Designed miniproteins, single chains. Designs and how they scored, part 22

Each design is a single chain, and the fold is of that chain. pLDDT is the mean over its residues in the fold that is shown.

## One batch from the design tools (miniprotein)

Design m742
Fold by ESMFold2-Fast:
Structure m742 (fold): chain A 69 residues (1-69)
Amino acid sequence: DDAKRQQLLQQAQDYYDMADSFDKGRVAVRKGLLEDGTPERAERAVAAADALRKEYRDKGDQLEKEAQE
């Protein structure tokens, strides 16, 4: 049980780390797209990245909850 709990917590942390990587890159991506493209294109790209980031965070939260059971 403890080994399984630790495995689930590590998997949750991996998903949180992936989500955080999108946050760290978002400002640079937005700035680059605004310089090289239209504002609408930049906003859509950021929104898509934010949606994927939320998906990874939600997956991490689910694994954390499972580890607590």
Scores: mean pLDDT 69

Design m743
Fold by ESMFold2-Fast:
Structure m743 (fold): chain A 69 residues (1-69)
Amino acid sequence: MTEEFIKEFEKEGEEIVKAFKDAGDLDLAEDAKKLIKKYIKKVKEEGASDITKSLVLMTLSVLKTAARR
């Protein structure tokens, strides 16, 4: 099932968006929010293949690193 994975992804995505907002980077927060929504939609439509999950997790790691700088 993809629901558990999507829930975790949404939670981590919200934390990243909040980190950008707290830093005053409102444009980056909006871009991150759009990117996260795009990947959630892709996972729902195509299913949570191992490749799609890995790509999503790598994207979260990159965004999380950027948000905390």
Scores: mean pLDDT 72

Design m744
Fold by ESMFold2-Fast:
Structure m744 (fold): chain A 89 residues (1-89)
Amino acid sequence: MLEEKRKAFAEKVREQLRAVGNPDDVVDEVAAQIEAAKIGDEVTLRIDSPVVGPTTLTGRLVLDENDEIYIEVTRGDASFAEADAALAA
């Protein structure tokens, strides 16, 4: 169940990263880190979006109150941390 949710979240992240123009190598690396991580694990994501440029994001894989997976940003570029379009929307 959690593994299925984690894979679905990784696919959502892939789709959003591709939509904002990240290279396939970057998209695959980010998705692989999410698929390998467990809930509560820290992940370090390197994105290279035309919108925000090369950015390193460190966050924790968490479940919200509705049992949905998201990344709680703990460290990263401030402009990226506020940019829903890069990861969440």
Scores: mean pLDDT 68

Design m745
Fold by ESMFold2-Fast:
Structure m745 (fold): chain A 72 residues (1-72)
Amino acid sequence: SSLAEMRARAQRLGYTLVSTEVDGRVSSILTPADPESVEAGRLILESLPHLPNVEMDADSVLAAAESIREAR
């Protein structure tokens, strides 16, 4: 599935895809694969009601991360 592909891409980039479900909708963010960043990502997802009009496409974020890696 598309979600499984996104997880595989994130793992190859050294990131963890953190997901949560609210009202039948899945929200996801990318964090570095370390415990503190994963916890911070979870807290951000729990505060989503405070972020109106914010839309994030995991595919676009992964593409941007790949580009940044090439620039290093």
Scores: mean pLDDT 56

Design m746
Fold by ESMFold2-Fast:
Structure m746 (fold): chain A 78 residues (1-78)
Amino acid sequence: MDKLVEQLMETEGLPREEARRIVEERLKKEQEETAEWIKRNKVNLDELLKELEAELARETNPDRQAQIRFAIEFLKKL
């Protein structure tokens, strides 16, 4: 998350607090869109969770790791 906030601050010239709010709102929207897509496509949630856990294990970028962890926790709540 911090690198995404930093990039948004650099590209848009926004203060940290504003950039953080925008990133958090965008992530929330992406989560809602992902939930709708899963429900619509009748995805096997157990298989998707295994694939995300494997992706997390090989991912080295901490911002992407945070996004994958969020997706895993979101899917577990479904």
Scores: mean pLDDT 73

Design m747
Fold by ESMFold2-Fast:
Structure m747 (fold): chain A 73 residues (1-73)
Amino acid sequence: AINDTKSLLVLILTDYVSAATAAAIADLIVASALAGKSAAAITAAIQNKFASSVNATLATILSNAASTIQAIV
C-alpha cells in the first residue's frame, strides 16, 4: 500500500533528517513515481527542493529508494 511505502521511507529517512523533512521527501518520492517520473527525475527534484538537508549518503539512499519505488508502482 502507498501508506506502508511512505511509512517505511519515513522510518529510514528519520535516521538522517527530521521527521517533518522525512515525511515531505517520502510524499514527493511516492507522488512523483505515481506520476510516472523516472528515478533520476525524482532524485533531482528532491536534491533541488531539500538541498540543505541532503548530504552524499542520504542522496545515495534517496536514489536507491526512488529506483525501487519506480520499479513497483
Scores: mean pLDDT 74

Design m748
Fold by ESMFold2-Fast:
Structure m748 (fold): chain A 60 residues (1-60)
Amino acid sequence: SPTAERVGAAWVEVKNAHPHGPVRVSDLEAASGLSREEILAAFREVGQDAEVRDGALVLV
């Protein structure tokens, strides 16, 4: 979906900006323009389990 593609692009952008750090939900929100709920819904849509731990998005 367009939302999942946007989240994927934001993930790559955040990882490139912070290659040794965690992927922060706030950084994904800023890069994608999506809310935390929309980001988690996009991961669920593509069958990827994801959760937030200490402000970081963790793939399960």
Scores: mean pLDDT 80

Design m749
Fold by ESMFold2-Fast:
Structure m749 (fold): chain A 97 residues (1-97)
Amino acid sequence: FQQQLDDEIYEAIAEIARAVALVSAANKRGLDPTDRSPEVLAEAVRELIRLAKRHRERGDFKTADALLNVARQTIDELAKYDPELAAELRKELDEVR
């Protein structure tokens, strides 16, 4: 029970990080916060990978793994619009894990 609750918390943290990364990427481009253009998705993925790497370096493997999972989901979304850029980001993700 407590282990399941902990896992849900890490997933929630990762989803919040994804939402923040997406809104930040859109705002930097002068776009609506709900914009999901390929450039916004790609920037969000790179930020999530960067955060995951930082958490791993600090020994926070559960947060890092959750961040990499939402990064992978975001790459899958990007692949519907830009499959070549998605493939490039999958290579970047695989270099981390």
Scores: mean pLDDT 82

Design m750
Fold by ESMFold2-Fast:
Structure m750 (fold): chain A 65 residues (1-65)
Amino acid sequence: SALEMGKELAARARETGVVSREDVLELTLAAGGSREAAEAGLEAAGGGERMSAAQATRAFNLGTA
């Protein structure tokens, strides 16, 4: 579910201190989001190849909306 994938994103961010673009794409797709929605969410959140937990969470929420 989107909630479970969001928890996994938060767990990865807590472990490493940063979140990759690949992590956000993987978990957004696993939550049922499209690749197009995931890419748009990443762009809107200001996410690059690496991003803060806050940027990653915003990108994920936008990609799964």
Scores: mean pLDDT 81

Design m751
Fold by ESMFold2-Fast:
Structure m751 (fold): chain A 74 residues (1-74)
Amino acid sequence: MEEVVEKAVREAIKLAEELIKKGLSPEEVLLASLATAEQRARVLSYQAGLSEEEAEEVLKKVVERTREAVEKLI
């Protein structure tokens, strides 16, 4: 579970950094990063064979950690 969370968050942060360099607004960076984090959390949870309950917990953690990390960058 934690490996899935870390990978999804890392990919979302990398996107946020790239969007900041391109001059996107803080709101655009946050929205795009959260959307990417959510999508990756769902895909990676499915690939890892997680239960619905485990996948929901991963999604909550990914969204929370991505928001906290990206808000510190913008």
Scores: mean pLDDT 84

Design m752
Fold by ESMFold2-Fast:
Structure m752 (fold): chain A 65 residues (1-65)
Amino acid sequence: MEDFKELAELLRKKGLTVAAKEIERLSTLTDKIPIGKIASRASGITLLEATEGVKVTLSEEEAKK
């Protein structure tokens, strides 16, 4: 639980606020979701948010032509 708080803080520092918030939420559900699955989901969310960031930049470049 504290480990997830530390991870969320790290992600927030990297600008991945959505992933950070999701990890904080998942930390309250550790009794229902195995920690391994939470870690896997956290990685997936982080990658997805990073990819969406790139996609936003790409969309702006496409709008530029």
Scores: mean pLDDT 61

Design m753
Fold by ESMFold2-Fast:
Structure m753 (fold): chain A 85 residues (1-85)
Amino acid sequence: SKLEEINKKLSELQTERRKADAAGNITEADKLEGERAKYLAELSELLGVKDMAADFKEAARAYAQGDYITGMILRNRGSQLLKIG
């Protein structure tokens, strides 16, 4: 399913980001975090949660523009909403 494909891609991107961090490649780590935010936005849209999708889309744009701080804040806000208890 598309949900399984997105979850697999998110896991792969998290693994690649950890490798970039370990190598000290900040540019690649930021790029990978931006790609993760794009897939989190797609996941949120599939779950029908528009507010989470908006936060992740804005996070992806911020990362793409080099605004890492805004990207982190928006991604963290979206991630809090994804915690379905």
Scores: mean pLDDT 76

Design m754
Fold by ESMFold2-Fast:
Structure m754 (fold): chain A 84 residues (1-84)
Amino acid sequence: MIVLPQLFRAKTAGEAFNEFVESLKDVADLKFEGDPNTDKELVGTGTYTDPKTGETRKVKVHSTFKDSVDGKSVQLVSAITFEE
């Protein structure tokens, strides 16, 4: 099992989530349950293809949103776990 932390910051949870998904569009086919604008945690499942090796693995993504102290930005932390 390998866990890769991914970190994004934007003005809204939806923007941070969209930037995260966009960063993976060429390597991952992911389906998320929930709404990034209302839920503080999202779980996604799908496949990840390593662009360096071409290896495809099943993955689970756990995304957590944290508001900044001033409320002006949202930090998204996503952990990508490779399923066995």
Scores: mean pLDDT 74

Design m755
Fold by ESMFold2-Fast:
Structure m755 (fold): chain A 68 residues (1-68)
Amino acid sequence: MTVADLVAELGVDGARERLRELLGEEAVVHILPDARIVGVSVPGVYGELFGLDTPVEEIVRAVREALA
């Protein structure tokens, strides 16, 4: 399932909340559908941009790997 799939199913706010649940409450998620990007940050520690067609599990993996 991609972030675009989540947006289609849950809307932008629902998709953002779902990603936050998967990444942890400290994660800040910004979805920009018109730009087709997702920004993920953990304040003071991490920040990265992903394409909207990126699989959710790939984003979770990348964030967890960066924070390990």
Scores: mean pLDDT 80

Design m756
Fold by ESMFold2-Fast:
Structure m756 (fold): chain A 97 residues (1-97)
Amino acid sequence: SPAAIARAVIELGAIETLMQMALLWAPEDIELHIKMAEKAVQTLEELNVPASFLQDMKNLLQKLKEAKTPEEVQKIMRQLIGKLRQLVLQLEKQLKT
C-alpha cells in the first residue's frame, strides 16, 4: 500500500542518514557501526522487503562483523548505505507515480 511504502521510505531514510552521520563523526567506532547495521537489517525484516535484498544486506552485515580494520568497516558501511539509498529512491519513485 502507499502508506506502507511511505513508512518504509521514512524509516529507512532515517537509518541511512544516521549511518552516514556515524561514518562522518565516529568512523572508527566499530561497535556503533555494527549496532546501526543490525538495526537496518531488523527494520528491513519488519518491512518485508524482497528476500534477495534482505539476504544481500545480511551478507554485508556478516562481513561487517568479520571486519578487522576501520578501513574495512568503512568500506562495508558505505556499501550498506548505498544499497539502502537505492532502495529508498526506488520506493520514493513508487510514491510519486
Scores: mean pLDDT 87

Design m757
Fold by ESMFold2-Fast:
Structure m757 (fold): chain A 77 residues (1-77)
Amino acid sequence: MSPLELARELLKSGRLSPLDLLKQAIKKGHGPVFITMRSLIERGFLSESVLEYQALNLVETGKLTVEDILEAVRESE
């Protein structure tokens, strides 16, 4: 299974949220824009689907690896 397929399955099963993946991106220094997006969602100005799109794009572009996805699962417990 590709990293993108793994991420999609974990999101679909509810084991991960898009925010869990974006927290890993923040830890890796991809943070400023995602901190802003999180704030906008909490205020109701931005949809959860935008956050999911951004999280999956980070996986597709290799900025989040399989190891980062597994770390997100570990930290979501």
Scores: mean pLDDT 72

Design m758
Fold by ESMFold2-Fast:
Structure m758 (fold): chain A 91 residues (1-91)
Amino acid sequence: PEAAREGAEAALKGGESGEGSKAAEGGARAGRGAARAGREHGKEGAEAALEAAKAATKGGIKSGDGSGAAAAGVSGIGGAVEAGIAGGVKA
């Protein structure tokens, strides 16, 4: 639950820096993906999810446009999923 909330908030922050709703959509999607990985893979998954959400937000803010935020979000989700799977095996 914490990872879900943090991911969503980070995603929304990324959207605020970008041009238009696409940045917000990309960020929100990244947050939801990260939250899912955290829920399925416990503690390590939650940490990976938070890191991915932070990366997505930072990318969105830096780019200042919707496409940049969306790209950062997609990359963040990939990392979170991979780390979450690894965490699940270890846990």
Scores: mean pLDDT 51

Design m759
Fold by ESMFold2-Fast:
Structure m759 (fold): chain A 63 residues (1-63)
Amino acid sequence: MQAKLDELLQRLIEVGQRTGQAMQDYYQKLQQGTATQADRDELERLQREFRRAREEYLALKAA
């Protein structure tokens, strides 16, 4: 149980950091006029992955 919680927490931290970095990169590209639909789609994908990781962590934590 604890090892699984630690794994999910570590993943949540990693995905959160990656999502934050992707947001910064995306807004920088917007300022430069180089942002593409693919950049937006990737950011939305990371945001969905973050929500899923958070839900998995909270569900296991509550069990």
Scores: mean pLDDT 82

Design m760
Fold by ESMFold2-Fast:
Structure m760 (fold): chain A 70 residues (1-70)
Amino acid sequence: PKNYQELLNKAIGLKLRIIGLEEQIDLLRRQAAAGKVPVEEAEKQIAKLQEEIRKLQEELEKLQKQLDSQ
């Protein structure tokens, strides 16, 4: 048996973290476009943030499968 509320809270937490990382990517893109950071440096940081989002999405998929079996 699953603790539905605990799994739901974990899923919400992961979604909020993903949103925060997406906002960081948007900020880096805007800063690069404005010439505040080198494009190559921004692209490297964006790639790292995208990899972190991918890992969080994988965790979210595992939790979502548990929620969907309710």
Scores: mean pLDDT 83

Design m761
Fold by ESMFold2-Fast:
Structure m761 (fold): chain A 62 residues (1-62)
Amino acid sequence: SKEEIVEKARRALATSRDAATRAAAGELLRLHEQGGDEKELREALENIAKSNPATAEAILAA
């Protein structure tokens, strides 16, 4: 859900030591704050996963 993606992104931004993970999480939160819908958040997360699967996994594990 959109809420789950946002919660995981907030946790990853707050707790991750990895700069790439924090940057990606921050981008998801920025998209949410600008009124992004669930489809936009899912597409952004898929693009993160395509470029850096480990970063996407770290966000989803948060």
Scores: mean pLDDT 84

Design m762
Fold by ESMFold2-Fast:
Structure m762 (fold): chain A 72 residues (1-72)
Amino acid sequence: SAERIRELGARIAELIERNPATTPVVEQTERDLREEMEKLKEQGIVPSKEELERMVLERLEEALRRAEEVVE
């Protein structure tokens, strides 16, 4: 859901504030998502709202996990 996406985003922002070293990890996940969206666009595929939310949630959860691994 959109609320879950916002919640995960806020948590990631909090981790970046605590340790700026997490920024490159989050930026890589953002880049991966942008590349995935661009590939879909090139293929003329418009993901449904549900498919888009699932892709974003998966990437945010991945970013959070990686960011938490950097924070001590």
Scores: mean pLDDT 74

Design m763
Fold by ESMFold2-Fast:
Structure m763 (fold): chain A 85 residues (1-85)
Amino acid sequence: VEEYAEKAIKLAEEIAENGAKMSLEEVREKAEKIKEYMDKMQEAAEKSKDLEKGQEASQKLHAAGSEAASKLSPERREILREKTS
């Protein structure tokens, strides 16, 4: 759970820092990768039955994603929202 959360958070932080300089395609690719790690986090949490670790990971990822979204243009923000939903 923590491994996939860390990878997703790192991608969200990269979008927050460099997203304004990224092409729409780069934002899309990174958002799809975040979604992939989110899905793997859910699978790992279900397998381990560790609800507390899953909850902490989700809270950290939500915070990182919100910060990334706030720093993006409207078009890039919409891509991030669509791909991670």
Scores: mean pLDDT 74

Design m764
Fold by ESMFold2-Fast:
Structure m764 (fold): chain A 64 residues (1-64)
Amino acid sequence: PDLPTLPGLGNRRLEEKPPSAEEAAREALREMLAKLGIEVAEDTSLEELRALAGEANRAVRAAA
């Protein structure tokens, strides 16, 4: 097989933790908020991210 060099840790079982739905949701929400120009802390909870996303979505719809 092709050996594309060491791409990093993405294919290692050493990760031990598969990408959880919660982590994926946090990343998606942070990206969405970043696109809207909203800055959030890395330690912001999923619940807070959801609240911010909801508020931002309402504001965008109402204001723009």
Scores: mean pLDDT 67

Design m765
Fold by ESMFold2-Fast:
Structure m765 (fold): chain A 70 residues (1-70)
Amino acid sequence: MTPVPVGVVVNELFTGRPIKILEAYQVSASTARGKGSYLEDGKEVTVEVIVRLDANGNFIGASVVESYLK
C-alpha cells in the first residue's frame, strides 16, 4: 500500500469537523484508510478514517468509521 502524507488536516465530509491524519495508507486510486484525531470537549478522540482522494491524489475529505473514545 502507498503511504499517504501524515499530519495533514482534512474536513469530515458530513460535519465539516477538522481531523488530523495520524497515519494513512492508500488502498485504491480514490481511497486511503488510517487513523485520525480531533478534539471533543478538550479531549483527543482517535478514530479510524476513510480519506477520499481525487484523480490527482488530492484530499477531498474524510469519513469517520470507528471512534475509540466513545
Scores: mean pLDDT 69

Design m766
Fold by ESMFold2-Fast:
Structure m766 (fold): chain A 74 residues (1-74)
Amino acid sequence: MGMEALEELRELLRERGLDDEGAQRFLATLERLIREGDETALALVKAVIEVLKNETEEVNKAKLEEVAKLLPAP
């Protein structure tokens, strides 16, 4: 289920110290979209997980912020 991918993303962000207010808001938006059946939001979560697993820099935070701007609030 898409919620499993979202939980993995949440844990990765926490482990890397990227769990600030912006990240929490981003995760809350993704959770709502996934609950509504948004396949784009689910694909985005999986893509972000892949990026985080392969990066070692805080550059990932900037990428997450840029991605968050592309998600409309429902």
Scores: mean pLDDT 70

Design m767
Fold by ESMFold2-Fast:
Structure m767 (fold): chain A 78 residues (1-78)
Amino acid sequence: STLEENRRRAELERKLFEYADKLGEKYGDPDTVGAGIVALALERGLEETLRFIESNTDEQVVKALKEAAERLEKRVEE
């Protein structure tokens, strides 16, 4: 149902924001980490982005988030 879909989306977004805060604090670059999560969510969807974050090391995740943020920035600057 639409309500279940909205609830699931909100839960996925909440978990992604929690990871943004955690990784941003740990690596000292919250703006880039946040932008990277948005970029990956746009590229892969919320569920695949969360799965990627939970199935990889924090170091691998932050590297991928920085690369995704750079791709998103280039699209906006065009």
Scores: mean pLDDT 82

Design m768
Fold by ESMFold2-Fast:
Structure m768 (fold): chain A 62 residues (1-62)
Amino acid sequence: GSAAVRAAALRRLGGASEEGARAGGEVADQGPTGKQVGDVVREKSGLSEELARGGGELAAAL
């Protein structure tokens, strides 16, 4: 019902805030190796999105 919709919306907003807090906390809690793995995954995701966009546009142009 409406409560579930509200919870989903709050979860989305909470996710954005949690992402920032987690990035900071991970550096303090895990140390360099933990941050390294998380950072690499993050950067790879960003690269995938950029590549997907570029590749899609290039394929559409060809």
Scores: mean pLDDT 53

Design m769
Fold by ESMFold2-Fast:
Structure m769 (fold): chain A 102 residues (1-102)
Amino acid sequence: RARELREVVERMEEEIREGGSEERRLEIARRLVELFEELDPEEFERQTRLGARTLEGVARLLAMPSEELRALSPETGLTREDVEALVRRELEELRRFVEELE
């Protein structure tokens, strides 16, 4: 789990940094959400305590279709770029934490 999560985190950081396609970012985000859903809640809390809840939420927003994302905040809605910036910050903390576990 930790190694798999780290791989997905690294992939997401790379895609965001390189400006990959929205489709690729959404695919990686969906995988990240799946991994979080498969983790035992208590174990996940212990392993990724500082960013666990926020990162999962942001990953779900990133995996959300643009139509639905805009509907959540029609006037000052989160843009895909804003969500990616949030993901980058949380992923950096999560990556460091996972590295300490390995």
Scores: mean pLDDT 58

Design m770
Fold by ESMFold2-Fast:
Structure m770 (fold): chain A 61 residues (1-61)
Amino acid sequence: SLADKQSLVESVERGGLDAIKLIVSVPNLTILTPEEREQLKKYVEQKDEKKGIELIKSLTK
């Protein structure tokens, strides 16, 4: 669980917005709530890479 969260953080820090797009496209990713997934979709649409990365990082805190 924590290792999976760290892997997601590393993926979005390295892949940026494209990595976030892939993460939100995974329907069975239990690490994200429906509300968090919708918020990430909004950040993708707005091209707000920094806020998208910050949201993913918040999952490890």
Scores: mean pLDDT 76

Design m771
Fold by ESMFold2-Fast:
Structure m771 (fold): chain A 80 residues (1-80)
Amino acid sequence: LPPPRITSVSATSTSVTVEWEAEGEVLVTLSDTNGNVVAQKRTRERSVTFTGLAAGTYTVTVMNLETGAVSEPVTVTVSA
């Protein structure tokens, strides 16, 4: 099975929405520029919205929990 692939990332002044293609259950991780995990979501959905975010640059990855395969990281900026 191919690794998860992030297809879309969009931001508002307080949120990030991520869309991806994957098989099975995934772990979506949002990290700051210092490598700190800001938010994580385990889901079988193919879209997640993280809310309540401070302005800054974040990195998103999607891991397939059944295969251990990880998507290419995508950088996104939340701006006021």
Scores: mean pLDDT 84

Design m772
Fold by ESMFold2-Fast:
Structure m772 (fold): chain A 86 residues (1-86)
Amino acid sequence: SLIEEVKKKVEELLEKLKEENKLPEELVVSYVSEEGKVYRVVIFYDKEKDSYQVYIFNEKNELVGVFLTGNAEEKPITVELPPAPS
């Protein structure tokens, strides 16, 4: 799937930038599919959701995919094991 391929590449890029503690607010990259088709990938930081919105455009500038990825800290983590009895 094109969306899955692009998502994997975007997540790899964002992970690398996160390791440097330098996440961008906006980024545009070119993606070449397995079949050699060129896509323009536009990545925007969503301040309200603390995550990235990703838009995929084909060579004709038609929108062909949209997804949300990146740091998803807005959901509470719920699971703790009780401490061992004294």
Scores: mean pLDDT 69

Design m773
Fold by ESMFold2-Fast:
Structure m773 (fold): chain A 67 residues (1-67)
Amino acid sequence: GVPAVVTGSVESGDAIGGTITIGGKTGPGLAVRVGDDVFAVRDDETGEDYIVKGTRTGNTLTGTVVA
């Protein structure tokens, strides 16, 4: 899959809002945990939605696009 990183502030429990970087493309977005290691990530500039399998540590999610 394509590498994905989300960095920002924890918005609510399992949500991180801030900056997303997917395949070298960076912009504003939001990641929400939808499973144990599965996150729904939205690019707020393009409206593109991604499913990312990864791990959250503090304010950072690191993983890969799987959808």
Scores: mean pLDDT 77

Design m774
Fold by ESMFold2-Fast:
Structure m774 (fold): chain A 61 residues (1-61)
Amino acid sequence: VSRQELLEAAARISEAMRPTAEAHPDLSVDEVLALAREAGRALGLSDEVIAAVLEEIRRSA
């Protein structure tokens, strides 16, 4: 996964998660990972791209 592809995917996932994140500002890392995976699938992103975004979230936690 390229750095540009990762950043674009992360931005799209973040947008898709925004309503849920606004409702639950204190989400745990596990909850954020579950939401990101669901959002990525809903957006039609590849499993490889979704996995890369999830790893970035884990490293940032």
Scores: mean pLDDT 78

Design m775
Fold by ESMFold2-Fast:
Structure m775 (fold): chain A 104 residues (1-104)
Amino acid sequence: DLEKLRQQVQYVSLHALKLRADILRQRAERIAPLGPGFDKGEEALDKLLASLEVTPETQEAIAKIEERMAQLPVDAPEDEVFEAMDELLRELYPEQLQLLLEQR
């Protein structure tokens, strides 16, 4: 069921981005207003997350993503954020990620 695995990995990845955006928004509101592109990006993520099926395995993965993202500095560069997400996804879905990467 490769399509279902792909959707689960996509949901987890999008949820991690949404959590990071929420953290950045909370911090940025204390310093400077965020650009309109940020608001549209966050809305697009919410829409994508709402369209994907949530399974018990996905819910557990979300909890681990939330924990990992909370450990990162709010001002961490994008590369570090994406690397932490990729590492966590490889840890949670090692075989599934390998299959998805092989399909490209």
Scores: mean pLDDT 60

Design m776
Fold by ESMFold2-Fast:
Structure m776 (fold): chain A 91 residues (1-91)
Amino acid sequence: MERDREALRAFGFSDETIERIERGELSDEEIDELVRKRVQEKVDQIRQVLLETDPDLPEESLQQVLADARRKLEQVGDRLRERMLELRRKG
C-alpha cells in the first residue's frame, strides 16, 4: 500500500487523487484520463528543458527524443494504472 502511494506521488499525483482512487471514487475511464494527462505533462516538461538547453536542436531530433520519452512514460503509466486498480480493490 505505502509503496503504491509513493510511486503515484513520484509520478506527480496529489494525495487527494490517491485517496479518491483508494476509496473507489474513480472509474476506469477517469484513471486512464489521469494517467494520460500526467504522461502528457511530463512530455511537455521534457520538451521545455530540451529547448531551453539546446535551442538549435533539429526538429527531427527533438521529435525522436519526445517519442522515446512518451513511450517510456506510457510504460510507467501502465504500471501505475495497475497499482491504482489494486489500491481501488484493497480500499
Scores: mean pLDDT 81

Design m777
Fold by ESMFold2-Fast:
Structure m777 (fold): chain A 61 residues (1-61)
Amino acid sequence: PSPQEISDRAEQAAKEAGAQAKVTVKKTADGIQVDLELSGSKEAVKKGAIAAGNAIQDLEK
């Protein structure tokens, strides 16, 4: 997947969980670096992190 697809999918998943999300994806020679910044309630951040991780994993398949 493209860096844009990873960013969009992760941000959408985190927002659906109730977290504010900023995702920065950088393409490197060895792959992709993903920086995920989440804010919100403790519960929203936990759910957002899980949702974003699952969304990225789905894009790898």
Scores: mean pLDDT 77

Design m778
Fold by ESMFold2-Fast:
Structure m778 (fold): chain A 72 residues (1-72)
Amino acid sequence: MKITVVFDDGSREVVAAAPETTVALILRSLGLDPARYDVTLVDSRGERRVDARQTLGEIGAEDGAVLRLTRR
């Protein structure tokens, strides 16, 4: 599926990932430390905080979902 990652500076990156991919692995693939960010999933169902240890499938991410990053 395609996921758009929105960084704390407002820049965006599109990542192709499988439902079995963890949120933490997506952040690491972008050179980011997952421990330094709060992650919010934004999709057609609204906005919700997600645990970086969960997979895209476990958080219920849909194709075209947005992961918004906020630095801790």
Scores: mean pLDDT 84

